# Ledger of designs, part 50: designed miniproteins, single chains, continued (2)

Each design is a single chain, and the fold is of that chain. pLDDT is the mean over its residues in the fold that is shown.

## One batch from the design tools (miniprotein)

Design m5813
Fold by ESMFold2-Fast:
Structure m5813 (fold): chain A 55 residues (1-55)
Amino acid sequence: SAAEAAARALVEAGRKGDAEALSAAARAAGALPLSPEEDTLVGDALREGARALGG
């Protein structure tokens, strides 16, 4: 799904230390029409990506 792809992109960007990729993935995810469950998945992935980046 689009939400699963967005979650993966957020985590991968953070793990690679790519702040620009993380920012771009977060903006793309914010534009998606998400269910509450998908919103939770993406939100958790954004927090994980940010932690991996060191922010």
Scores: mean pLDDT 83

Design m5814
Fold by ESMFold2-Fast:
Structure m5814 (fold): chain A 63 residues (1-63)
Amino acid sequence: PFLSVADLSGDGTVDEADLAGIRRALAAPGNENNPLVLSFFDVDGDGKVDEAGLALLRAHIAA
């Protein structure tokens, strides 16, 4: 399920394009409080965004 929320390109895969989109969203002031951004990063489905979830996404994206 976390692949779907991280797949910003909508092509069924998580790659650098998706990472760039996430990075841009987080860089904008106030986006860390944006509910849409929080929803995208809820990779555990536990209703919160953690650094562990972001690390998991990064590990899943080939570097």
Scores: mean pLDDT 54

Design m5815
Fold by ESMFold2-Fast:
Structure m5815 (fold): chain A 68 residues (1-68)
Amino acid sequence: DEYAEQAVKEAKAGNYVAALRYLQKALEVDPNYGKAFNDLAATLKELGADAYSQIVVDMAEALGIKVE
């Protein structure tokens, strides 16, 4: 998914808000796409953006998506 890929790229560039916007676009195509949440949450945690990683995890939990 192009949007899921862009979310990770934006996060790696330090554009965390843009990353969350691309995650939303990915979910508009497939609202159960747990891989997009897992990839973004892991990337943000690796970058030390723990607060943004937690926001992604909390969104996944609210939507019933399992984050590994």
Scores: mean pLDDT 77

Design m5816
Fold by ESMFold2-Fast:
Structure m5816 (fold): chain A 82 residues (1-82)
Amino acid sequence: MEERLKELAERAEEKFKELKELLEKKKKGEEIDEEKVEELAEEVLRLGEEIIELAKEMGELSEEEAEEAKERLRAMVEEALK
């Protein structure tokens, strides 16, 4: 469980970092690949939700914390796509 959680977290962090980089470039007026943004957003959301569920199952997160984390992740992704 722990090793799987770490691997998923590393993958999610990498995808999230790429997503954030593209969003920052967009804010600076640079041209970005909108299709890549959507792909990264979907991957981050999927991986993030899986990580949150695993953390909850392991007792690392409460039900409330898990729900808040998912809502924050979703809001971040929605902002990126709009």
Scores: mean pLDDT 76

Design m5817
Fold by ESMFold2-Fast:
Structure m5817 (fold): chain A 66 residues (1-66)
Amino acid sequence: SDEEIARYAELAARYFKQGDLEKAKEYARKAGELAGNPEAAERAIEAIDQGDAEAFQRALVEMLTA
């Protein structure tokens, strides 16, 4: 559901801010899977690994806007 996608995207962003990169990637992956956009999930994970907050935020928006 859209509510679950938003929840997982929010958790991904929260863990990224906390420096828990493994949980950030886990929830980004779940959000992308539910959104039917695994490519956006991969971009979010790559951005997390690179420490690129702007790219990460862009990928989360892609998951939320379908």
Scores: mean pLDDT 85

Design m5818
Fold by ESMFold2-Fast:
Structure m5818 (fold): chain A 65 residues (1-65)
Amino acid sequence: SLDLPSAEEALAVARELTEQAKKAIDAGDLSKAAALATAAALVLAEAGLNEEALKLLNEVKEHEA
């Protein structure tokens, strides 16, 4: 498997931002949640992890429901 340090760091950062986005949704701060989810997806996309970015956005949308 191809494992790159930048991809590993991107996954860790995106996971933290995703958890913060979910907490923002729970608090009713949808603007903050959208900003955090967008930042997490951008971090993954910049690392070439486009499928992971889409999965993350779907995970956040599912949490909103």
Scores: mean pLDDT 80

Design m5819
Fold by ESMFold2-Fast:
Structure m5819 (fold): chain A 98 residues (1-98)
Amino acid sequence: SEEEKLAELEAELQRIIDDVLAGKITPEQARKRILELVEEAEKTLSPEAVLRFLQRAIDLVSEALAKATDPETVAAFRETIRELHRRYQEARERLKAA
């Protein structure tokens, strides 16, 4: 069930990325929804699975950044990647302390 939850969160993340790249949602809405998914992952997954999700999120948003052409989307994705890296380091330190 944890692997199913991880796959569900990854699929929702991909939908958010696809929606912002298609202009269906704003870059600010996409960033908010991605961070809400991270909070859901932190509340529902094991610490190890949270690290896996955060790494996958960094990879997917980084790939999307390479495809982004408008400055607002580029700026939002760069800020999102920076926040994801911060959360990854925090989660990694928590796991080491446990």
Scores: mean pLDDT 87

Design m5820
Fold by ESMFold2-Fast:
Parts: sequence; C-alpha cells; structure tokens
Structure m5820 (fold): chain A 57 residues (1-57)
Amino acid sequence: MEESLEVARFIGRVLRKLGDALEKALELEKQGKKEEAERLLKEASEEALEELKKFEE
C-alpha cells in the first residue's frame, strides 16, 4: 500500500475523464459545433479541478 500509487490512480482517472471529454469536443468541432465543444471542455476542466481539490483535502 503506497500513497503515491493511490495518487497516481486518482490522477489517471481524472486524465481519462478529460481525455473522453476532449474526444467528444473534437467530434463536436468536426460537426461545426465549436461553441459546444468549448463549453464541454470548460465543464470537464472545472470538474477535474474540483476532483483534484477534494483529493488534496
């Protein structure tokens, strides 16, 4: 059991969620929905930051 390993797993989950959001945003951009893509990325970034803050505490 290592704290660093738990941190790595948590970061990995956050990165995967961001990656999924990025892929969806890219699909939206391909459809010409750039504003929706930007909103999706903003929401995903804010969620990731909130998760990181919760883990910090």
Scores: mean pLDDT 77

Design m5821
Fold by ESMFold2-Fast:
Structure m5821 (fold): chain A 76 residues (1-76)
Amino acid sequence: SAKEEQQLLDEARRLLTGYYQLLLADEMDGSRRAEAEAMRAQYDQLRAQLSPEQQAQLAAIEAQLRREKEAALAAL
């Protein structure tokens, strides 16, 4: 259903955002790598269940999150 598809997309976005937050934290103290990798694995499994259009949306979101992480590190 459209509601289930939206819930999967929302969960994928949550996991992707959390992954980049954990990567940023790992750059600071090196303690979050295993948590980040586990979250990425969950994201990849969920992403595989989505449509090509939804996967393209997530790719655009990931590009933005990568830029935001790089900007945050550069500001230090």
Scores: mean pLDDT 85

Design m5822
Fold by ESMFold2-Fast:
Structure m5822 (fold): chain A 79 residues (1-79)
Amino acid sequence: SLKKKIEERKKKRDELFEQYLARVEARMAADPSITPEEREARLKRLRIEYKLTEKIVENKDFSNESIDKLRKEIEAELA
């Protein structure tokens, strides 16, 4: 029961994050001062930071060494 509730809450957060990204992308696409390359770079950074935050919470390890390792792994995955 508790595990299922945690998984359902994560799924809801993931859905809300994707909705947020879609709004950010649409807003940036409407702004003529933002290049397509800059838009993609900003969206990639948002995805990396979201994944990093989720993994930090999941692992319950807030050490700088663990955070740096996770960031590097996520950046490599999304490269």
Scores: mean pLDDT 80

Design m5823
Fold by ESMFold2-Fast:
Structure m5823 (fold): chain A 120 residues (1-120)
Amino acid sequence: MPELTENDKKLLEEIYKLSDEIDAARAAGADPETIARLWGKAIAYSLMLEYARENNVDIELLEEKVEVKEDGSVVITATFYDKSKNKIITITIEVRLVPDPDDPSRLVLEYKITIKEEPA
C-alpha cells in the first residue's frame, strides 16, 4: 500500500474521531439527525481521503456546510481545493436514518452522494 502522507493521517484521525462519536451518540440514545450528521461527515472525509490518495495530491478543505431538513435528513456539502490540478471539488451527501424493512425496530442508514469537479 502507498505510504500515508501527513494530510492522509489527519483525514484518517478525523474519520476515526467521527466513528467514536457515532458509537458514543448511539450509546447515549441520540436522535437520528445527530447520527446522520456524523455519518455524512465521515463519508465526506472518507471520499476526500480517497480522492487525495488516488490522485497523489494535497487537498485543502475550503468550506463545509450542514443543512438539517424537517424530516430529519441531513445534507453535508464539503468543498475542497486540489492544489496540484488547480480544481475545486464539491461533495454533497444527503443522509437519513430509515426503518429497516427486515426489522422496523432498527434504523438503517440511507444516503445519496453527488460529486462535482470544476476548474479553480
Scores: mean pLDDT 77

Design m5824
Fold by ESMFold2-Fast:
Structure m5824 (fold): chain A 58 residues (1-58)
Amino acid sequence: SKRQQELELLRLLFDVIENAKSDPARAKKLLDEIGEKFGEEVRKQVETVVNSIVKLEG
């Protein structure tokens, strides 16, 4: 369902944020998985949001 897809995307998004500073290689793999499952445009949007959050927290 659309709701299940949205929940999966949110789970992956939080996992990318969690790993962005501590494990960048894992964060990259998770972004690649988002691109594979939800498309390149969604991956780019998530990467942009995560980079903004990491910059604010740094």
Scores: mean pLDDT 82

Design m5825
Fold by ESMFold2-Fast:
Structure m5825 (fold): chain A 111 residues (1-111)
Amino acid sequence: MEEAKKLIEEAEKYEKEGNYEKAAEKYLKAGGLLVSENKYEEAIKLLEKAIELAPEDSEIRAKALAQLGLAYFLQEKYEEAIKYAEKALEIDPDNEEAKAVLDMAKKALEE
């Protein structure tokens, strides 16, 4: 929480300064950390901000979409997980996390 809180404060500072790419990077890092801490609802909000602020078709946007898919997968929202993993793969077809989320979520719906 303390590390995620610091990253959020840094992201908000960059956003206020108009440095949207750095803000997106910090929101992405904070969101990923919150996913690892099982704080999925908070993580989703930060990852959505990262996607909003990231440049179109950027690696940052693809990574944020993949992590958003993972957060939905961990909440057992498998259809949403598939949706966001597929969006990540549209930007970066080689994104390993998005491929893993897509595979796991599809298997969960079949089992």
Scores: mean pLDDT 88

Design m5826
Fold by ESMFold2-Fast:
Structure m5826 (fold): chain A 115 residues (1-115)
Amino acid sequence: MLKEAEKIKEEARRLIEEARRLLEEGRIKEALDLVDRALQLAEELLKMAKELIKKGEYEEAKKIAEMALEVAKEALRVAMEALRRAETKEEILRAIGTILRAIGLIFEAELILEK
């Protein structure tokens, strides 16, 4: 599980780095699409953590939840930057949607880590 989780985290990190590049180019919608993909990978990490919790593998689950938390926090930072750069109502609404998704995943990961 940990090796698979590390690969998912690395893929999410690459998507976030590309999203930052797209934001510098003014390509806000495309950047948000990549951030949404990174958040989907964070959701996969949290699903893996929950499966490990059901099996009593709490320490491994916490490590994977930490990975999901880091991805979600980085995604939140990029989505907030997208909101600051947003020029249209559509871009603003998309950025807000991505921010809310990231916040939800941060809360879910934090709940796993409190145990």
Scores: mean pLDDT 89

Design m5827
Fold by ESMFold2-Fast:
Structure m5827 (fold): chain A 80 residues (1-80)
Amino acid sequence: LPELEKLFPFLAAQLLYREGQIAYKNKDYETAAELFERAAELFEKTGNTEASRHAYQMAADAYEKAGNTEKAEELRKKAE
């Protein structure tokens, strides 16, 4: 939620990650990838390096399943 991202970025990251997991289970890989990527960006901004890295890995996996291999490779690099 845009409001939560500004006021509570860590909470927003956790909620986006949860929404990404739900989308992934529903085989909505493109939506899951976008949600995981946004969660990873917010975890990174809040200094949660491990959570950010994990979320980037999940985003990369979801982009690959969605057929976006270029974006998947980009995000795997961000996952270190």
Scores: mean pLDDT 84

Design m5828
Fold by ESMFold2-Fast:
Structure m5828 (fold): chain A 86 residues (1-86)
Amino acid sequence: MELEEELRRIREEARREIEEAEEELRRTGEEADRMIERARREETSKEKRREVVIEAASLVMRAMGRLITTRSDAQARIREAEERLR
């Protein structure tokens, strides 16, 4: 049945997209932690350290937003495909 194969493909694509977004968030978090640690060790200015923390937080928020959107879109696509199979 073609619909069952379509649902399987949609689920596989959704899983891959979510995994990619989760990996991006993980890498971004690691980069953010490294930025903060580097600033803490190398920057004597409290103001400059605060700027790095804000930049690091911004990177993580962008990656998190991407993950939320990707999960939402994936869930919607899976639900639509499941409804077509019924």
Scores: mean pLDDT 82

Design m5829
Fold by ESMFold2-Fast:
Parts: structure tokens; C-alpha cells; sequence
Structure m5829 (fold): chain A 97 residues (1-97)
């Protein structure tokens, strides 16, 4: 599970490995909840690395996917991604301190 491996890398402070794993998840799962979760977790990784511009970019992309899933009637996937968007938003706020 690429997301689980990425989360372990993130927890270990290996931001480069987490970023690579999340990018692989995005490439493998276009237009899905997994893409949205990976985009939000990529925002977390960049925020913790101190790259606030990339963190904001990926957070915006995750939010746009939530809107697209909701417009398509995929409420379950939209709700799953929204949970990760909240996590990313909190990480970005904490990184701005």
C-alpha cells in the first residue's frame, strides 16, 4: 500500500521517500479517492519539509478533486478525501508558525 508506506516514511522524517511514494500513488490512481488522499498527504510532506508553496499547491489540487468527486455524485470518495484535506490544512497552518 503506497499510502501506508508513504505515511511510515513521513513519520520517520524521510520526506523525499514519502513524496516519491505519494507521486506514485497519484500516477497509479487518477481521478480516485486514492489520488485525492495522496495529493493531501503530499501537501503534508511538503509543509513538514518547509516548502509552503508546494504544500499549498497540492492542498489546492486535493480540494479541487473533492469538488470534482462531489459534482460527479461520488459523495463517499469526496468525504474520504476531505478528511485528508483537513489533515493537510492543519499541517500547513502549523508549518507557518
Amino acid sequence: DLLAQGKEALKAGDYEKAIELYEQAIAANPGTALEGQALALLAVAYAEKGDLEKAEEYLDRAMALVDALEAAGDIESAAEVSTYVLKAAVALVLAKK
Scores: mean pLDDT 85

Design m5830
Fold by ESMFold2-Fast:
Structure m5830 (fold): chain A 70 residues (1-70)
Amino acid sequence: SVLDLLPAEVTVRWTDEAGREHTRTFDAQAIVDAIRRNAKAAVEAGLTDDEEKLIERMARTVAAHVRANA
């Protein structure tokens, strides 16, 4: 399934103001849940042509959100 294309975990890496690199890994379950929620709405609306790209986009958005709130 499309959800099976997601990695088991997502690693977000960023550099702080002091030039130090930080790495945070979060499990794919929260990402899968967010994607599933949005994918279900897309499927019900019949918008499935770019589902794989949509999942990649949503995963990136969730990762950015987690980084901003970490």
Scores: mean pLDDT 59

Design m5831
Fold by ESMFold2-Fast:
Structure m5831 (fold): chain A 102 residues (1-102)
Amino acid sequence: MKEKIEKLEEEIKELEERFDEEQRRLMLEKLKELEDKPPTELTAELLRLMGRLEDLRLAALNAKEEELDRLIAETPELSEEMKELLREIAKKSKELEKLKEE
């Protein structure tokens, strides 16, 4: 059991690291799209996207599958790779919680 829990925690960490790489890419793309906007509008849009990405990460890590699917649908900026990473994190987080309850 401990070995299986440790393996899942490591797999979740690897998925989070991949999501962080995709988040960095997305934020750089968004910054480039907004470069001609007023600083206040640029800052507001970047903070909105950062907040949404945090909500998505937390929903996935807490295995809140219904909330995660809703947040994915409400975040058109997400790549298919980011959507897959979030769903994999949620699946592994759900398995981890089940093992911790045993």
Scores: mean pLDDT 83

Design m5832
Fold by ESMFold2-Fast:
Structure m5832 (fold): chain A 62 residues (1-62)
Amino acid sequence: MKVAAIAKKDYTAKTPEELTLKKGDKLLVLEEVDDEYVYAYNYTKKESGLVPKDVIELGFEL
């Protein structure tokens, strides 16, 4: 799955596998990992990692 997304709020990574986000960061969701997390690329920081679904707003499929 490739879906555009945006960070709804600031989020600080709790593990090395997670992304730290700022509200308004632009993301590409690459894969859904489970019911709580997606694997995404952050265009602002040019990094990829796990993101909680509750901190992002999904846009549209690419």
Scores: mean pLDDT 79

Design m5833
Fold by ESMFold2-Fast:
Order: sequence, then structure tokens, then C-alpha cells
Structure m5833 (fold): chain A 62 residues (1-62)
Amino acid sequence: VRATGAVHGDRLYLPGREEGGVLPASPTGTIKSVNEDSGIVEVEFPDGTSGYTLRERLRPLP
């Protein structure tokens, strides 16, 4: 059993070191897409900002 790419309703913690200061430090967001080959995940934040990070850097919220 495998569940990859939670795309709706997931709230995650993302460490913020993004270039251009697009994302705040440690923002919380929702997964929009997952690239399985690279492990890169697109996260959308409440402000409508989107960012990319490694899946392993995400922290699931309860």
C-alpha cells in the first residue's frame, strides 16, 4: 500500500530559504503537485504563493 502526493487538504510545514524572499520562513501550505523522479513538491501557501521544495523537507500537520 502506497499513498504518494497528498494533493488536497494537507497542511505542511516548509523551511523557508527561498530565493527572492517569495516564501516566508517555515510557511504552512498545501501540496499541489509531486515530482516522484526528483522528489520535488510544489506547495501552495495561504497567500497564493507557490514554492518548490524536497518532499523530505515537508512536515505534516496533524
Scores: mean pLDDT 52

Design m5834
Fold by ESMFold2-Fast:
Structure m5834 (fold): chain A 89 residues (1-89)
Amino acid sequence: SEIEKEIEELLKKVRELVDEISRLANQPITPENLARIRELFEETRELIKKADELMSKNPELKKKYSRELTILYVAAALIYVGAEVDYWL
């Protein structure tokens, strides 16, 4: 379906963003790297929100994809929080 293809495209982009956030978080947390992690995390949140809105229109797709999107969101959020903590504490 068209909606399923959109969800899969969003999921692919979210995976790429999470990988980039993880890569940057494994570098020294500079002001520049932290600013980039913040930007990428916000992009991740926007894409996940869009995917969730699309899934809300189709219960079968929500059942199929919601677990992976939740795991990706939690992973991105934990990496983001870790970078903030490392920078300020």
Scores: mean pLDDT 88

Design m5835
Fold by ESMFold2-Fast:
Structure m5835 (fold): chain A 61 residues (1-61)
Amino acid sequence: SPQVQAVQDAFQQALEQQVTDLRARAEREGWSEQELQERIDELTAQIQRMRDVQVAQVQQS
């Protein structure tokens, strides 16, 4: 479905932007590599859950 693809693309772009912002923040605030990785993993899981919910909604609409 074009709508499902658009949702997937939007969330992929959002994830890439948020990870870039998170890396920049880690450098400014002096986070450890482990702390940065834990936050990236948490963010990725959160974005994936939100994407899956929105995909399900679009498929039902």
Scores: mean pLDDT 85

Design m5836
Fold by ESMFold2-Fast:
Structure m5836 (fold): chain A 73 residues (1-73)
Amino acid sequence: SKERIEAIRKKIEELEKVREELEKKLEELKKKAEETGDPKLELLALLYEFFIGSTEYMIEKLKEKLKELEKEL
């Protein structure tokens, strides 16, 4: 369905924006952790790295699904 392809493309765009926002927050957290040596900020930075990785994984899976659906058209 063409509607399914459009919905997946929209979801990829949304997730890419989420990834960009998470990357910006991670940069800020890394700077603060480096300046303060606060282990809580270091743990929070690791958590953001996990969320970024999870978001990238979702984007890749959606891109794979998009390619499969486009081949069926």
Scores: mean pLDDT 86

Design m5837
Fold by ESMFold2-Fast:
Structure m5837 (fold): chain A 120 residues (1-120)
Amino acid sequence: AEEAAERAAEGAEEAAEGAKSGDPKKAAEGAERAARGALEAAKAGFELGPENTSKGSGGAAGAAGGAALAKRGAEEGNSKLARQGAAGAAGGAAGAAVGSGNEEAAERAIEAAEEASKAA
C-alpha cells in the first residue's frame, strides 16, 4: 500500500518534469509512469474501502486519459498536447495517492500536479 502510493507520487513528479522539459517524449514517459503508479495506488485503496476505492478509481482513470493524450502529443510532435496530457496524468496520480491513504505521498503528488499544471 505505502509503496503503491509512493510510485504514484514518483510518477506525478516525473510527469511534472516532462511537462517542464518542453520535450514531448519526456512528457509522455512521465505521464505513462504516473498512470501506472495511479493504477497501483487505486488497487491499494480498494482494500481500504468504498470511499478510498472511489477516489483511487477516478484518479487512475484520469491518469490513463492524460497518458494517452501525452502519447498522442509525442507521436505528433505537439509539445503543448504532450504537456497537457502530462498535467492530466499527474493530477490523476495525485487523486489515486489520496485514495491510498498515504498522506505524505499524496502531498508530494499534489505538489507535482500543481507544477505540471503551471507548465501546461
Scores: mean pLDDT 82

Design m5838
Fold by ESMFold2-Fast:
Structure m5838 (fold): chain A 101 residues (1-101)
Amino acid sequence: NEEQKLAQELSDLLDQLLSAVVNGDKERVEELLERIRELAEKLGLKLARTPEEIKDYSSAASARIRSTLEILENNLPILNPEQQEVAKYAIRALREILESL
């Protein structure tokens, strides 16, 4: 239940991150990435002991992070220079978070 709530909060933050990148809002992107990292860490620490919970909650969160990365990477060439800078920062941070899960 608690782990499921954290996974849903992570998904919501990832959606907000995409909007912030489109808006070129660097400060909001940085704030959202910190919150995403905290939630991903909480999920990893709790679910690392239980393969079933990893499959049901952490795996869904990891899939969402990967999906967000694909959206950012696929749209990177069509973004303006300011949006590209913010998107590259987000891509790097999300990859680091995903690798820590």
Scores: mean pLDDT 75

Design m5839
Fold by ESMFold2-Fast:
Structure m5839 (fold): chain A 95 residues (1-95)
Amino acid sequence: SVLEKVKFLIDKAESLYYDMGNELAAANILLEAYDILKRERPDLVTPEVDALYEKFKKLYEELMKNPDNKEIWEKFRKTARELLEKLKAIVDEAL
């Protein structure tokens, strides 16, 4: 199902982020997971989660332009963790 695919991507992103320390790879998987969820299950995407995703995407783009900026990295990490937790909760509740 769509939710099983999104759950797989979220779990992969969580592992990449927390177990492997590969934050940028985790970010790419989160962007993919969100795109699928919003396209296939827009009913599950709240305005709060959508706003968090837009903030995350902007920080990711800013980080790509300024890869040595510690402040952007800190904001990116906080937003990535929050988005990961929110998406995981949404998908787990819907399964």
Scores: mean pLDDT 86

Design m5840
Fold by ESMFold2-Fast:
Structure m5840 (fold): chain A 100 residues (1-100)
Amino acid sequence: MEAEKLLKEGYKAYNNGDYDKAIELFEQAVKVAEEKGDYRLLAEAYLMLGDVYFNKGDYDKAIEYFKKAREYARKAGDPALQAVADNMIKEVEKKKKEKE
């Protein structure tokens, strides 16, 4: 299965509230993108994993995945994806503090 197709199907599952299926599909996308050395796809897949965990209320996992997304966005030379990941880390940190 192609990484782009896995991302698309994962996004559909996520939008339908099927978080466990979305995680499964995005983890498969990570594996395929790693095998290809596709840093942009890795950044996108990790960004989506961060979003799913953020919506599940798992802020620590969300931050972990957004940091990975930022790292791979940097390796891909994609400053826009890097900025998105940086902003999401800040938002999760803010929500984690407010939940206290």
Scores: mean pLDDT 85

Design m5841
Fold by ESMFold2-Fast:
Structure m5841 (fold): chain A 64 residues (1-64)
Amino acid sequence: GASAAGGAAAGAYGGGGDREAARKAMEVTLQGNGPEGARRGALEGGLDEKAAEGAGKSAQSAGG
């Protein structure tokens, strides 16, 4: 839901991503994959694996 998407955006932004990376993480999360979507969206937004993992963990914490 919205909480998971918010966590994804926060994690991507906190991991050194800009607004575009945070937005992609949020959009992929909202497409139905939750934390896994957050990680994939962050990678698509140009973040490395470590930052993408942070986005996924933030989405998981916020959504569950």
Scores: mean pLDDT 70

Design m5842
Fold by ESMFold2-Fast:
Structure m5842 (fold): chain A 62 residues (1-62)
Amino acid sequence: MDEEETERNRKVVALSRKAIEALQAGDEETAEKYLEEIVKLTGLSPEQAEQLRLSLEWVAKQ
């Protein structure tokens, strides 16, 4: 198992949680910063990044 991939996955999970918390607090600017960090770590396409954003917003509203 690649240690760099494991560390990246941990960061993605932590950033996703922080993005959800920011969205629940109504802080869309902070949530956007966390989403940009996830995109940088994962190399997601713009289309994939938009799907991730919609998923996190959906979770935050539940």
Scores: mean pLDDT 79

Design m5843
Fold by ESMFold2-Fast:
Structure m5843 (fold): chain A 55 residues (1-55)
Amino acid sequence: DTEELKRRAAATTYRALTGEDASGWSLEEIRERASKDPELAERVKRAMESAELVS
């Protein structure tokens, strides 16, 4: 499931950059939280794109 792979990539990237456990969050929640920080948003976006390419 590409959606779940993207969610996992986003959650892992979010945790690595913020220290917050996002493993239980929806992809929409991760995107919304990341949108407040341009650097975080870009890193999360790249992680999702990479997950989509390997799906």
Scores: mean pLDDT 80

Design m5844
Fold by ESMFold2-Fast:
Structure m5844 (fold): chain A 82 residues (1-82)
Amino acid sequence: VSEEELEAEVLEAMTRIILGVAKIIAERYKEVNPEELEELVKRLEELAREAEEAARRGDVERAREALERAMEVLRELDKVAE
């Protein structure tokens, strides 16, 4: 396995962890802002899929972009859950 493939796999794993955390937050706060939380979770699911595809190809740049966008969505979700 190349260094790029390993790095891309790590970035994918981090994106999947962010998705998991977001789903837990959305479930906990579903009575407060359910529609906005559902939309943000859906965006994270799409980003996790992009990270998975990037990891399969060893595309570190794309995997990193997916993780960065996932972090941004997680910050938005945290603000909505206030």
Scores: mean pLDDT 80

Design m5845
Fold by ESMFold2-Fast:
Structure m5845 (fold): chain A 71 residues (1-71)
Amino acid sequence: FDPSITRLILGDSNLTSLPETIGNLVNLQFLNLSNNKLTSLPETIGNLKNLKELLLEGNKLTSLPKTLENL
């Protein structure tokens, strides 16, 4: 992925996990992860300081990383 991207749409993609490298997308403003099989999110998600919208509905998340407080 180009680190200059501002939108990433990964809904309905059968994702079971998200890589720590997601935090390298520092210009990301919109992230759609809805309707996947995610049980957790990496702490590096908190590095997305420009993120304005995060869609997580339809996953199997039991908790959210504390670093989301930084968004």
Scores: mean pLDDT 77

Design m5846
Fold by ESMFold2-Fast:
Structure m5846 (fold): chain A 111 residues (1-111)
Amino acid sequence: AEDLLKEGKRYYVEKKYEKAIKYYEKALAIEETAETYNNLGLAYYEQKKYEKAIEYYEKALALEETAETYNNLGLAYYEQKDYEKAIEYYEKALALDPNYKPAQENLEKTK
């Protein structure tokens, strides 16, 4: 699973999001991890498939609550112009990690 996740991340950095998604899906078939679900959500977010991104971020959060994943969920809602939910999830990120700078910056820009 780690090698498939690593290859998925490599394709993501190369902006080959469709290939990144295929490798992340292969990694999930072997082992379901919050990191793989979060990365799958990020790849869908970059494709502007925000509903799919939200679905996978929620699956990541069900396995492990992280400030990063809450912030990513907030960004997906922001792109959908659901600013109330965006604020809610940035605040949840800061509740887990008050020093998580991306959530602080996103909250300030949204309020």
Scores: mean pLDDT 90

Design m5847
Fold by ESMFold2-Fast:
Structure m5847 (fold): chain A 88 residues (1-88)
Amino acid sequence: KSEEIKKKAEEELSKAEQYANAGDDETAVREIKEALKYIDELVELGDFETAKRFAERVIDVANKLKDPVLAALMIIQAAVTLLYIEKK
């Protein structure tokens, strides 16, 4: 099941990056939120290495958003996940 979740997270992150680069912040944020859901599932399964890598990619994608408030909110969500993983 972790492989399926990894594939879904990768797909959502790729879509988020495409929409962020296109300036469609609303759709990009929706895709980021879906990716974060799969990242949380990877954390629950103990796949911290993959979850950390995907959370870092969320931060990269969020930095491409045109709205600085939406960017900050997405970065905070990914940063919380990274802090949880690093504490383990």
Scores: mean pLDDT 85

